# Ledger of designs, part 45: designed miniproteins, single chains, continued (3)

Each design is a single chain, and the fold is of that chain. pLDDT is the mean over its residues in the fold that is shown.

## One batch from the design tools (miniprotein)

Design m9546
Fold by ESMFold2-Fast:
Structure m9546 (fold): chain A 64 residues (1-64)
Amino acid sequence: ADIVTVTVEGKGADLAKSAQKVRDELGKQIGKDRGTAAAVAAAEAARKNGGSATVTVDATKLAG
C-alpha cells in the first residue's frame, strides 16, 4: 500500500493555515476529497492534542 503521513500544528489561525497547506499538498498526491478529509481529521486531532497531530492515509484506495 502507498501510505502518506502528514503533520499539522499550531493554534487558532495558525492551525487553520497549516491544515490548508496540508489539504493542498495531499490533494496533489492522493486526490482533493481524501486530502481534505485527512487535513480536517489532523486539525481536529491537533486541537485536542494541544497543537500537533499526524494523519496516515492509504493512497491506493483512490485507484480502487
Scores: mean pLDDT 68

Design m9547
Fold by ESMFold2-Fast:
Structure m9547 (fold): chain A 90 residues (1-90)
Amino acid sequence: MNRRQARSYYAAAVGKVNQARYLVRQGLRSSPSGSLSLLDQARQLLDQGRRYARLAYRYDPDIGRRALRLVDDGQRFVDDALRRVLSQQR
């Protein structure tokens, strides 16, 4: 049962990270103000993904660590996009 719960939360974290990555790609194609709004939404989705990753860790640490790494990779992707958008506004 614990591994099934961990896998369920892992899938939820993956969904949030994929949605965040989608918003980042849309943001990079948008106006500067639209980009910042979409990147803020992506960060909120990653915060939700991190919550699910921590829940996965509670039930299975190995699955949880994989979920946390996935969220951290998504956070770096958002941070890189944010730096790019901010540099284009100068």
Scores: mean pLDDT 86

Design m9548
Fold by ESMFold2-Fast:
Structure m9548 (fold): chain A 94 residues (1-94)
Amino acid sequence: SPAEEKIKEEQEKLKKTIEALETMRELFEEGKSNEEILEYAKENLSEEQYEFVEKLIEMMEGLGLHTNEQRVLALRSLIELLEKNTKKTIESLE
């Protein structure tokens, strides 16, 4: 149905968002800078994922997250929140 197709599209979009967040977390844990992460995302992720990464880096800088440790903690919290909410949403749709 059109509703099932929409749910599948939203699930795939969320999966791609989590993938981008996990990639950023791993690169920050490796000691990569914001510039190095943006370069990696441009070369290895989709255009939509790249735009998301760029906006999230700008938001983290605006929030005063200036160290890789602070950025990793923020990303881990966001990933956990999204995974928890995804599970609840899927359980509500089944």
Scores: mean pLDDT 82

Design m9549
Fold by ESMFold2-Fast:
Structure m9549 (fold): chain A 60 residues (1-60)
Amino acid sequence: MSEEERVDALAERLAATWKSKGVEVDLPLLRGLLRGMAKEHGVDTVEAWVDGAIAELEAA
């Protein structure tokens, strides 16, 4: 699996979690943002951030 594929999967997971809370997300925009962050900070850092965001959303 490429790093780009990993980032796209993370964006889809985050968007799905927001949708379950009644929030629609611009998925192409979110993918672009996370890809940019992955280039600067690495995919593992982006994954940790997304996992944290999902956990906070699910706990609310």
Scores: mean pLDDT 81

Design m9550
Fold by ESMFold2-Fast:
Structure m9550 (fold): chain A 86 residues (1-86)
Amino acid sequence: IEEEIKKFLENIPANLEKFASRNDPKSVERAKLLAQAIVYVIKGDVDGALKIVDEMLKKGLLTEEEAERLKKEIKEAAEILKELKK
């Protein structure tokens, strides 16, 4: 339980750095919204997290491919967290 949460949290900084390191004026906004989506995942609010990813896509902060990968990662993380609720 704690090891799976640790592994998820360890991957968060790498993903934030990857998006924030884009040399464009939207990098900070992208990092903020990604952090907000992660908070929703931790809370178990998958719909809230996916909504943030869609908002990022609408604002041109993510490519369609990046948005699809992030949604997949959110769904996988949420399934792990749901198993902890049993």
Scores: mean pLDDT 70

Design m9551
Fold by ESMFold2-Fast:
Structure m9551 (fold): chain A 110 residues (1-110)
Amino acid sequence: SLEELIKKAEEELLKKMKELKFSEEMIEIGKEAWERFAEEVKKFVEEHPELTEEQIEKLLKLGRILFLQVALRARERKLSPEQTRALFEGAIAAVLQLAERGEFADPDAF
């Protein structure tokens, strides 16, 4: 189900953030941003019934990769929680923009 795919992607993201030793605050911000991303993905899937499970999985994988990049950049640049939340919102918008353009390429190929 869509709910199970979203939850699995969230669990993989949070596990990787813990392995990379992100702070509890950063993990919490990432989790809150992922809940926002999940809501937008659900709306996108409802508006696009032609989407395959494979395309949805690629969308969620892209989201996970971009979220990790945001977290790494925020840590490297010592960004505030407010700035970090803004970067996560930018990542959400970028993933959805790529999805609207039908760009479901494997994120590992970028």
Scores: mean pLDDT 86

Design m9552
Fold by ESMFold2-Fast:
Structure m9552 (fold): chain A 71 residues (1-71)
Amino acid sequence: MEDSEEELEEALKELERLIEEAEKKGDKELKLLGEGTLEAYEYRTTEKLPEEEQREKLKELAAKKEEELKK
C-alpha cells in the first residue's frame, strides 16, 4: 500500500510552490500558513499517521500557528 503517501508527497510539493508564490506576491499570512502547514506535515509524516489523521493534525497545527501570530 502507501498510495496515500504518494498523494501526500504531491500535496507537499504543491504547498512548497504555494509558499514560494505567496512570498513573491507578498501575502504574509499565506506564506506563514503554508510554512507552518509544511513543517507540521513533515513532522507528522515521521509518525506515519494515516492520511486522514495527518490532514486533521495539519489543520489543527495550522490554526495554532495562526493563533500564535495573533498572540
Scores: mean pLDDT 64

Design m9553
Fold by ESMFold2-Fast:
Structure m9553 (fold): chain A 63 residues (1-63)
Amino acid sequence: SEEEIEKALKGIYEDEELFKLAAKAFNAPEEDKEKGIKTIKEKLKKDPELAKKFLEFLSGALP
């Protein structure tokens, strides 16, 4: 869902290491955090399968 994606992206924005991992996974720019997050968000909105894998990846990275 879009709400889960927004919440996950906010967490990534606040965590430098999670942002770096997400940027590499989605081939997003890491030199501009806001642009990187926007790129990831746009990719997830267009690909529901990718969004599911993204949420699963974050669940595995959290305790």
Scores: mean pLDDT 74

Design m9554
Fold by ESMFold2-Fast:
Structure m9554 (fold): chain A 71 residues (1-71)
Amino acid sequence: SDSDFSSKHSRQFSEKFYNQSSTDPSSLVVLINEDDVMMELKTDTTMMLNMNKDQEEKEEFSHRYSTHKLL
């Protein structure tokens, strides 16, 4: 009885095909996740830096104006 042979042959074919595939889908998912997190982090950091710079400039301008008026 070799009825099981057909099923096993199909499985072996799939396994061989998957092994020949250089790219693992699992790896791809992890890579996409890392890219997504990096993009969000970059945008957040840039925005935070920009906001901080704008606030610092405003404060420095006010401080300079005060000092100039005292002179």
Scores: mean pLDDT 51

Design m9555
Fold by ESMFold2-Fast:
Structure m9555 (fold): chain A 70 residues (1-70)
Amino acid sequence: GSHMEKLREELRKRAEEAGKRLAEYPKDFIQAAVDSAREAAKLAEEMGDTIQALGARYLAEAFERVLAAK
């Protein structure tokens, strides 16, 4: 539905903004951020928090893109 589509777009935009803030950090730091976001997604999934899990997955993907560009 429209509300879920807006939420996904907001989560993606927030993740992209977070990734941009990490762009100037060393690779090791960005890798740690990827690992933390992946762990947060797993924990949220285990708790049944689908929205938090989705947000954490988008963060991990954005951080992985920034890491790949280094």
Scores: mean pLDDT 87

Design m9556
Fold by ESMFold2-Fast:
Structure m9556 (fold): chain A 78 residues (1-78)
Amino acid sequence: MKPLTENELKGWKEVFPEENPTTIEEFRALAKKYLEERQKKEGKPTLSGKPADQLTDEEAYIEVGAEFARKRAEEAKA
């Protein structure tokens, strides 16, 4: 797996400041939890179109990382 970008890492730390994930497995677990909670509250579909609970930890990790990178890039322009 490729390491997280700075934008992805920053997004993770803002959403889970107390967790301080350092391993890829910790990021995967947090990603899946985040997407499951988001789907329960907001009903937003995943990028793959699967329910959040049907995603693998790796799929969830990749999706959340990409979303955080996108949001940070857009915020930097605003």
Scores: mean pLDDT 66

Design m9557
Fold by ESMFold2-Fast:
Structure m9557 (fold): chain A 83 residues (1-83)
Amino acid sequence: SEKDVEEIIKLLEEEKYVEALELFKKELSEEGRKRLLTYAVENLNLPFSLEEIEEDDNLQIRALYALYKEDKEKFRELLLEEV
């Protein structure tokens, strides 16, 4: 839902990274999460592969924060497409 998207963004703004990741995993399907993380790898030039990020919660947090920090509105749009 739109409320869950705004809550994910709010948790990242408040530096509640673990809670943001937990909500991300709860609200997005596995395929939806993979699409969003793929976008981060391809567009933010992250020093990690998608496969590395999928296996590591800390790297997922870093990818989500990078999306949030680079373009909050694009991040919101990406989340809304997958919820």
Scores: mean pLDDT 86

Design m9558
Fold by ESMFold2-Fast:
Structure m9558 (fold): chain A 82 residues (1-82)
Amino acid sequence: APPAPRDFSMTVTFTSAENKTTTLEVTGPENLAKIDELFKEAVEVTITVTVDGQTLSGSASSEEELEAKLRELEAQVNALVA
C-alpha cells in the first residue's frame, strides 16, 4: 500500500566543534525544539527529510544559513503535507 500523505521522517546530522558527528532521527514536529537547541551548538548541520516518498536534503555551516535552510525545508514539507 502507498504511504500515508502525512507520514514524514527527518534525520539531522550535527558536527560539533570537537569534530564529533551526531545523528538524530526526528519522527514529528514535536522534536523540532530539541533540534533547534542542538543547531545552536553545531558548527555544521545536514538535514534530510523524507515526505510522501520524496527526499529533501540540505546542509548549513553557519547559524544564519541554517535558519534560511530550515525555513526553506519547512515550506517544502508543508506544501507536500498540505
Scores: mean pLDDT 68

Design m9559
Fold by ESMFold2-Fast:
Structure m9559 (fold): chain A 85 residues (1-85)
Amino acid sequence: SSREQKMIQEIAQALGVSTATAQKIYDMSKQKAKMIDILKIVADHYGVDVKELQKLVMTKYFLGEIEPVKLLEYINEVAKELAAK
């Protein structure tokens, strides 16, 4: 959207990076926000601490160790393991 293009341009200017790099930063931020909402729902379902679940999942995701298509499977697995402890 035009709003996304403007945000990407603002990121590029603020950080002194290319538009391609700014696009990646924007996409990561958007994905992080959506993931936080999912993590809250899953944490509530399993009765686990949302901060602990966020720490485990988000750290691994930002290291590129989780495939996007397997993200929900991984979140569910980690929450289930935390609930068992």
Scores: mean pLDDT 72

Design m9560
Fold by ESMFold2-Fast:
Structure m9560 (fold): chain A 120 residues (1-120)
Amino acid sequence: SLTPEERRILELLRKILELANEIYDVVMEYVKKTKDPEVQKIGDEISKLIDEIFELVKQVAEAIRSRDRQRALELVDKILETLNRIKELVDKLPPEIQAKVRPLIDEMIKLTEEVRELLR
């Protein structure tokens, strides 16, 4: 059975996935409406990094269930690196899209750092 700490980590991971879905929806809705090839390219790159976040979060959840704390920490560090790459790409999008997405990415970083702290 899972410990209370392990259950809390899994709840935080679920919230991270919900925020990732929100970012994906906002960015893809914008990409569908734009005629700018550079914005479409940036949106496609963000989409691929969000897919990477989904896969990494799944692997963290599996590591938690297997009690592989070292593997979970390594995967959480990869999530933080990927989130920082998404943040840099978001900064290249128009200000109205940045205003919608930046609070979501900042919350994801905060929740991921909380997961990291709980694993230490």
Scores: mean pLDDT 89

Design m9561
Fold by ESMFold2-Fast:
Structure m9561 (fold): chain A 66 residues (1-66)
Amino acid sequence: LTEEQKLEIVRIVNRATEEIQAYDKAGDKKGVEETLARADAELAKLGMRASLTYLRGQPMVTASPA
């Protein structure tokens, strides 16, 4: 991955994490699932996969090689 692609991965992950945390606080499970699916589709273009992890009760999106 190039440095530009690494920065794009960070942007996708951070944006998805913020959106998922907002939906989770609102109790919107569909919003969480749809946001994760969108992040996964964007990361797939870069050969990456999205995963949902809970850290200290907060949902986070992480990226790993597909």
Scores: mean pLDDT 83

Design m9562
Fold by ESMFold2-Fast:
Structure m9562 (fold): chain A 64 residues (1-64)
Amino acid sequence: MKLSQEEIEELAEFIRSFLEKNGLPDKAEEYAKEVREAAEKGDLSRVVAIILQALGDAIDEMLK
């Protein structure tokens, strides 16, 4: 199944906002771009990997 362009942009914006709110604004833009590219290619396993990496970075930041 392919995500629509609207869904891809919504996902990228969600990740960006989540990371900015958790003290990672520099990484927010980077992860948003990577997830958009992976989703546009239909690489859902890559999309999941990026989300897990972003979550891990946010958890590490929360522990500081």
Scores: mean pLDDT 79

Design m9563
Fold by ESMFold2-Fast:
Formats: C-alpha cells, structure tokens, sequence
Structure m9563 (fold): chain A 71 residues (1-71)
C-alpha cells in the first residue's frame, strides 16, 4: 500500500544519499527503482541502480534491491 511505498522510497533515498547521490537525484532514482520493484522487475531495478552508481557499487545495489523486495 501507500505506507509501504513511502517507507521504500525513504529507505532507498537515504541509502543513495549515503553513497554520494544528491537529494534530488536520489529521490528521482528511488521513485523509478521502487516502481520497477513493485512490478517485479528486479533485474531492471538492479541495472538502473548500477548504471547510476557505477560498477564499484554493485554489491550495495544488489543489497538494496534484495532488502526492498522483502517489504
């Protein structure tokens, strides 16, 4: 529901900011990633995160998608 979506957005936005993404970009990226996760498109969500963060953050991106998929 809406409450779960909001928690997913807050968690992902915070995690992205900790990796150096600006607040505005983190919010936009989080919205796109959460939409893909809600559609069950986990591989696309992961690819989008890696494309934005860089390959050095693959493990962090995989962890983010996995954690959100459990919500």
Amino acid sequence: GAAMREKMLERLTRALQQLGVSEEEARRLAEEVVELIEKGEYEKALALLIDHLGPEHRAAAESMVHELSKM
Scores: mean pLDDT 85

Design m9564
Fold by ESMFold2-Fast:
Structure m9564 (fold): chain A 67 residues (1-67)
Amino acid sequence: KDELLKEAREAAFKEAEYTAKAIHHIVGALGSEDPEEQARHRAEADRYIKEANEWGKKYNELVEKLK
């Protein structure tokens, strides 16, 4: 059970980290007047959203094992 709690904590931390990075790039896109910079930020945000979703899925799987 303690090992599952550690893994769940790591997964939650990674989800939060990638979500924060995605938000940073979304804000960057909204704040930019350069279409190329906007496109770059959107592409980075999409990549980080994907990573966050994968870690969120892993977190949910680990939490189910704790029940």
Scores: mean pLDDT 84

Design m9565
Fold by ESMFold2-Fast:
Structure m9565 (fold): chain A 94 residues (1-94)
Amino acid sequence: SSATLGTALSLQLIGHELTLELLANDPSVSEEELEAAFEEYVAFLQEIADDPELLNSLVPSTKAKVEALTSSAAAQEELRKEYLEKLKKAKAAS
């Protein structure tokens, strides 16, 4: 059973996603800081996707998210643009 491994990876994934949300909603954050955090997120997803044991430890919905984002440069770019637009709106509202 890889339930413990899957839980640990899921918590780490949530940590990356929370970091992106916090940075994207902070008008003092630079685009460079947000982009750096996004590249760390993508690198983490790629490490999971490259290891079948790690990938298969995830619940089906989380596994599907990892596979969708790592298999598509267009999906990564769409998500990156979404976070950058959030930051732009946060800066305009401040």
Scores: mean pLDDT 88

Design m9566
Fold by ESMFold2-Fast:
Structure m9566 (fold): chain A 114 residues (1-114)
Amino acid sequence: SMDEVYRELQRYVLQKVEELAKKLGLSDEEIWNLKIIALGTVAEARSRLSTVEELERFKEVVQKILDELYKRAIEEKLSPAEFAGLFSEAVQRAVDLLLEGETDIDKIVEKALS
């Protein structure tokens, strides 16, 4: 179901954001705030998707975007705000590409992060 796919994506986002935030030495309050912002980003994007097939592709794209931004955030020591901004921009670009009919996950990720 769409709800099961979305719940799996939410769990992945929460786990990765917590790992990143702890590695960056963020406070408990900053970790909570970053989790809420990241979940809000994927919730807004999900609201634009209407099929299980679209949501499955969205899940894979967001997971890959998050993995790449995780690496970048550690290497560049990004602030929580910088990370949140980059994540929001990439997720928004990705959902636009999905709605335009792009189905190649790796192409969507590459263009979203450009």
Scores: mean pLDDT 89

Design m9567
Fold by ESMFold2-Fast:
Structure m9567 (fold): chain A 64 residues (1-64)
Amino acid sequence: SLEQRIARIQALIDQNRATRAALRAALAAETDPLIRGVLELVIGSTEYVIERLEAKLAELQAQL
């Protein structure tokens, strides 16, 4: 159902936000420049995923 799709997307957004928070904490504690660079790239990818999921959530909510 539409409601189930909305709930699933919201759960994915929440999970990705938690992952982003954990990655930001790891970056703050990391001193190796190479590992910091990789963490920054992964954080950027996670932020892009959140943006796309939020756009999809808004689209689905508009159909209620």
Scores: mean pLDDT 91

Design m9568
Fold by ESMFold2-Fast:
Structure m9568 (fold): chain A 89 residues (1-89)
Amino acid sequence: MEKIKKEIKQRADQLRAIAGQLADPAARQQVLDLIDQAMKYLDQGNIKKATDLLVRAGQLIVHHSTDPQLRQQAVQLGQQVLDLGKKAL
């Protein structure tokens, strides 16, 4: 459990870094807010809600990014978060 939570936090930090590269300030804030909410749920032990919110954050990065590299990174991180969530449940 501890290892999986740590790995989810690591992917969340990577999503946060990518979100910081979004051109639209409103989109950046929306993604960062979802990541912050996910971290609160993760700290409460609600791994499913945390991973659901992180996947939504990744989807918003894909929707708002014009950079194909950022889109690809967001897709990969979303998949990694889903896989970690399945291992925790």
Scores: mean pLDDT 85

Design m9569
Fold by ESMFold2-Fast:
Structure m9569 (fold): chain A 68 residues (1-68)
Amino acid sequence: SELVEKTTEEIYEILSKYLSKEDAEMSAQLIRTGLERASKELSKEDLEKLAKNTIKTAELIAKTKAEL
């Protein structure tokens, strides 16, 4: 749960750089729901890998949007 909450907060911070507050909150909530479901089926190690990959993807999208 702590990993899911921390990851969701980091993603919200990244997305809020190029999305409205409302859209960033909605996107972060969808990601939180996905991670919460994954946490019931994945090992802690696999969940940590998924969280890191999701953050990297959000950073890449934010960077791409900033260049457009």
Scores: mean pLDDT 79

Design m9570
Fold by ESMFold2-Fast:
Structure m9570 (fold): chain A 102 residues (1-102)
Amino acid sequence: MEELKEEILRILSQAIDLLVEAAFKAPPEVRERLMRLAAELGDIQLEIENAKTKEEVLKAVDRALQVLDEGIRIVEPYDPEMAARLRELKAKLEEIKQKLES
């Protein structure tokens, strides 16, 4: 589990960086929404770091997947390449979720 936690935290850090980059390239209204999503992923990172059970990690991962879905939806019209990179991170996170459930 510890190795999977480290991998999840790396993916979330990459997603935060992408959302922040997308925010700085986006119109002001969209910037605020993307920065909020980046902050939410930061909170989820803290939840994962403090998680004591596999079930707690899975719940945090589910929330991270929801945040990534919203981020992808917001970014797609402005930066399709950035949205594709976020989808790649989402796919990696879904693979880790599957490993945690098995």
Scores: mean pLDDT 87

Design m9571
Fold by ESMFold2-Fast:
Structure m9571 (fold): chain A 85 residues (1-85)
Amino acid sequence: MLKELIDMAREIRRLVEEGDLDGARQKHLQMHQLFLERRGTLSPEDAAKASKLLNGISDAMDMLEQGAPREEVVKKLDEVIKEAE
């Protein structure tokens, strides 16, 4: 599950870099839905890592909606993904 969330975060980063902002938004919603459905099956450590990853992706997507340059959003996504391990 944590690996699946990280893979989804990498896909969001790719979509933002390519300029597919609608695709990125859809993938972000799918990521939240997967977390809500599966969070009860995670260890406390994995749940904490997943929550931190989700919050970081949400922050990056908020930057995008506020009109931040795509390069800045991609950089933020790279930092968030790297911290998730």
Scores: mean pLDDT 84

Design m9572
Fold by ESMFold2-Fast:
Structure m9572 (fold): chain A 76 residues (1-76)
Amino acid sequence: MTKVLSIEEAYKVLPPNTTIASTAGEDARDVIPKLPKGAALLITSGTLTNEIVKLADEHGIPYIIVSENVKVEAEL
């Protein structure tokens, strides 16, 4: 089950060896399939949707980190 974290929560909770990949202006749906299993996804812009959370979970991405300016529409 993918966990959605703020940047502050991620700093406290993420394991030290976790690979963090930023969307950096790309669509999260295009980034997720390219990530290694167990990586964390950092979303810095746009909207976090249920579709993105489900896609991350299906691809074995345990953490999504959202910056404060990201709109969260996902039910958690």
Scores: mean pLDDT 78

Design m9573
Fold by ESMFold2-Fast:
Structure m9573 (fold): chain A 68 residues (1-68)
Amino acid sequence: PVVPMVDVTFVSSGPLNEVAIRGLVELGGGRVVSLTPTRVTVSLPAHTDVAALAEVLSALSGAPVRVA
């Protein structure tokens, strides 16, 4: 089966944990496309629960993370 990929951008009000984000995204079958301290663009399987991922990223960063 082919898994279609989509690019999703997350924005945080605080600094993002690069190591945790890379690990979590790769575990979910995705990859990091670009990363700044407060913004990350990732390529994810199209069926990924983006809202659930944003909640996990918020917990990891200690600041609200939202989809751009």
Scores: mean pLDDT 80

Design m9574
Fold by ESMFold2-Fast:
Structure m9574 (fold): chain A 74 residues (1-74)
Amino acid sequence: SELKKKGKIAIPEELLKRVAAGELSPREVAEEINKLAKKQGFKAADVEALAAVLSSLSREQQVILLKHIGEVVK
């Protein structure tokens, strides 16, 4: 509810491993992030915008971006 407390969504370490392994397309990554955001009470992510950004990045860069916008959890 407070922007200052919820700057980042919690992202499972397993999701990052799947991204690094190339098991998920950019669109699938964006959909998983949107699902996590909704479950954690954040506004729904713009799946198309996020997928477009991820599509322009390597798998390693996608993992770095997700670590920047989210908090890694187990």
Scores: mean pLDDT 75

Design m9575
Fold by ESMFold2-Fast:
Structure m9575 (fold): chain A 100 residues (1-100)
Amino acid sequence: SEEEELVEKVKSLPSVKEAVRFLREEEGLDEVEVARILRLLGVSEEEMLEAGLSRRAVEVARLELEGRKIGEENKDAPPEKQAEARKRLAELAREKEALR
């Protein structure tokens, strides 16, 4: 995927700060999209904040990745487990809206 290609490119960069610059200025990603790529690389919340990302963007990216994980883990789940997954996704959506 395009996201996987960006993760691989960013791995070769010398710092989190340079990764943020590259993703925002050269790839045209928004702040949440940048935070999502960095989270996939295992970059800490502290490092993302130090590199100039907002706490809001860092948290929205966390909620989006948690939602993606729930979706993938429950993709072929029985109806009862899918219903519980939908409740969790709705809770994450409420947290995400509170950060806007």
Scores: mean pLDDT 85

Design m9576
Fold by ESMFold2-Fast:
Structure m9576 (fold): chain A 72 residues (1-72)
Amino acid sequence: MDAELAARVEEILAPVREEALKQANLPPEEWSPEVQEAAREVLILRAEARGIALPADAASLSPEELLAAILA
């Protein structure tokens, strides 16, 4: 796995780590805006690292919408 990608993911998650762990069993629409934003950034980074083409509005999509786009 890309160590640089892992470091960037950690940097994004660090400020929201505690809240993300509390919300891990909730659907994305029930996550706090802070956790949703961090999840979106992580999904975009991982998709880019894998060479997956994202829609032009990826930064404005919810984590659920991003996952659907990645799986299409």
Scores: mean pLDDT 72

Design m9577
Fold by ESMFold2-Fast:
Structure m9577 (fold): chain A 72 residues (1-72)
Amino acid sequence: SPDELADKIAELIGEARRKAQEMLDAGKSPEEVLEELTQWLTEKLVSLGVAPENAARAARTLAQHIVDELLA
C-alpha cells in the first residue's frame, strides 16, 4: 500500500541521514557526500518499486535536503 511504501521510505531517509553524517565525519566533501548519497538512494528507491526516472529525481532532492540540513 502507499502507507507501507511511505514507512519504508521514512526508514530509508533515516538511514540516509546516518550515512551522510558518517561520510561528513570521515572528512568527505559535501559534493562527494551528495553524489554518493544520490546514487545510493536511487538504487534503494528502485528496489522499493519506484520508477527509475522518479527514483533519480527523488533521490537527488532528498540527498540535497539531507546534506543541507547537516551543514546548517
Scores: mean pLDDT 85

Design m9578
Fold by ESMFold2-Fast:
Structure m9578 (fold): chain A 66 residues (1-66)
Amino acid sequence: LLKEAKEAAEKGDLESAIKLFVQALAQAVAQGKIDEETARAALERVGKNPTPEAIIAAAEAVEAAI
């Protein structure tokens, strides 16, 4: 999901990138790999600046935290 979110962002498909990113965060929280606060902060950051670069950077930060 994080990989698919990054690929969608790289293609400029921000709608799909955001949907996949949200799903990836939900799965990571459900699996206990990140907490809900970390997921919320990542979503808030992307929501304030929904660019391909911001989505990719947020996805990479979450991936590094897993």
Scores: mean pLDDT 78

Design m9579
Fold by ESMFold2-Fast:
Structure m9579 (fold): chain A 107 residues (1-107)
Amino acid sequence: MVTVLGAEAAALTETLVVEVRVETAGTYTVRVIDEAGRLLGEGTATLEAGEVAYLGAGAPGLREGAVYRVEVLNEAGELVAGAVVRVGPIGADGRAEAVIEESWSRG
């Protein structure tokens, strides 16, 4: 099982960072998709069983109030988890919390 635990946004680099926990070791890919259904970016990492990791993916045009769908794929390319996140207020450091509005996991 894979769980999305949180997300944060970095406006200066236009990156969304997603915190995930995985129960099975393997290579995982996070995809960031905009409200129009466009794939904006993806990030990949090899994780150990029970690991909590932060995966960054590009989000060109990242702005306060933007909504993204996050999809997590396993090594086989199967969709195993996802979330809908909203970018909060962007601080003077260019960082924002991303609020998880919805999350789900597929077994």
Scores: mean pLDDT 83

Design m9580
Fold by ESMFold2-Fast:
Structure m9580 (fold): chain A 87 residues (1-87)
Amino acid sequence: MDRALEALRATPGVEAVSGLKIGNIYYFRLEGVTDEQAKRIAELVTEKLKDLNIKVIAKGYGPGIELTDEQIEAAAERVAEALKEDA
């Protein structure tokens, strides 16, 4: 969990992060990015971790900056790697 929170904090525009784990589901709250962008990151992380049966749900609390697709993918890769180490 802690490494995943650090990975999310490294994302451009993210001002604050909190997270909660219930079973195989990780819930993240991201401040500074839009809800749409937070959900896109969560969907990409879930896809990357599908073989581990890990699901990620995220909510964003803007107004945020507009992230590029490359920034969103990079954030998802960092979070997925952190969660693989936690699993």
Scores: mean pLDDT 80

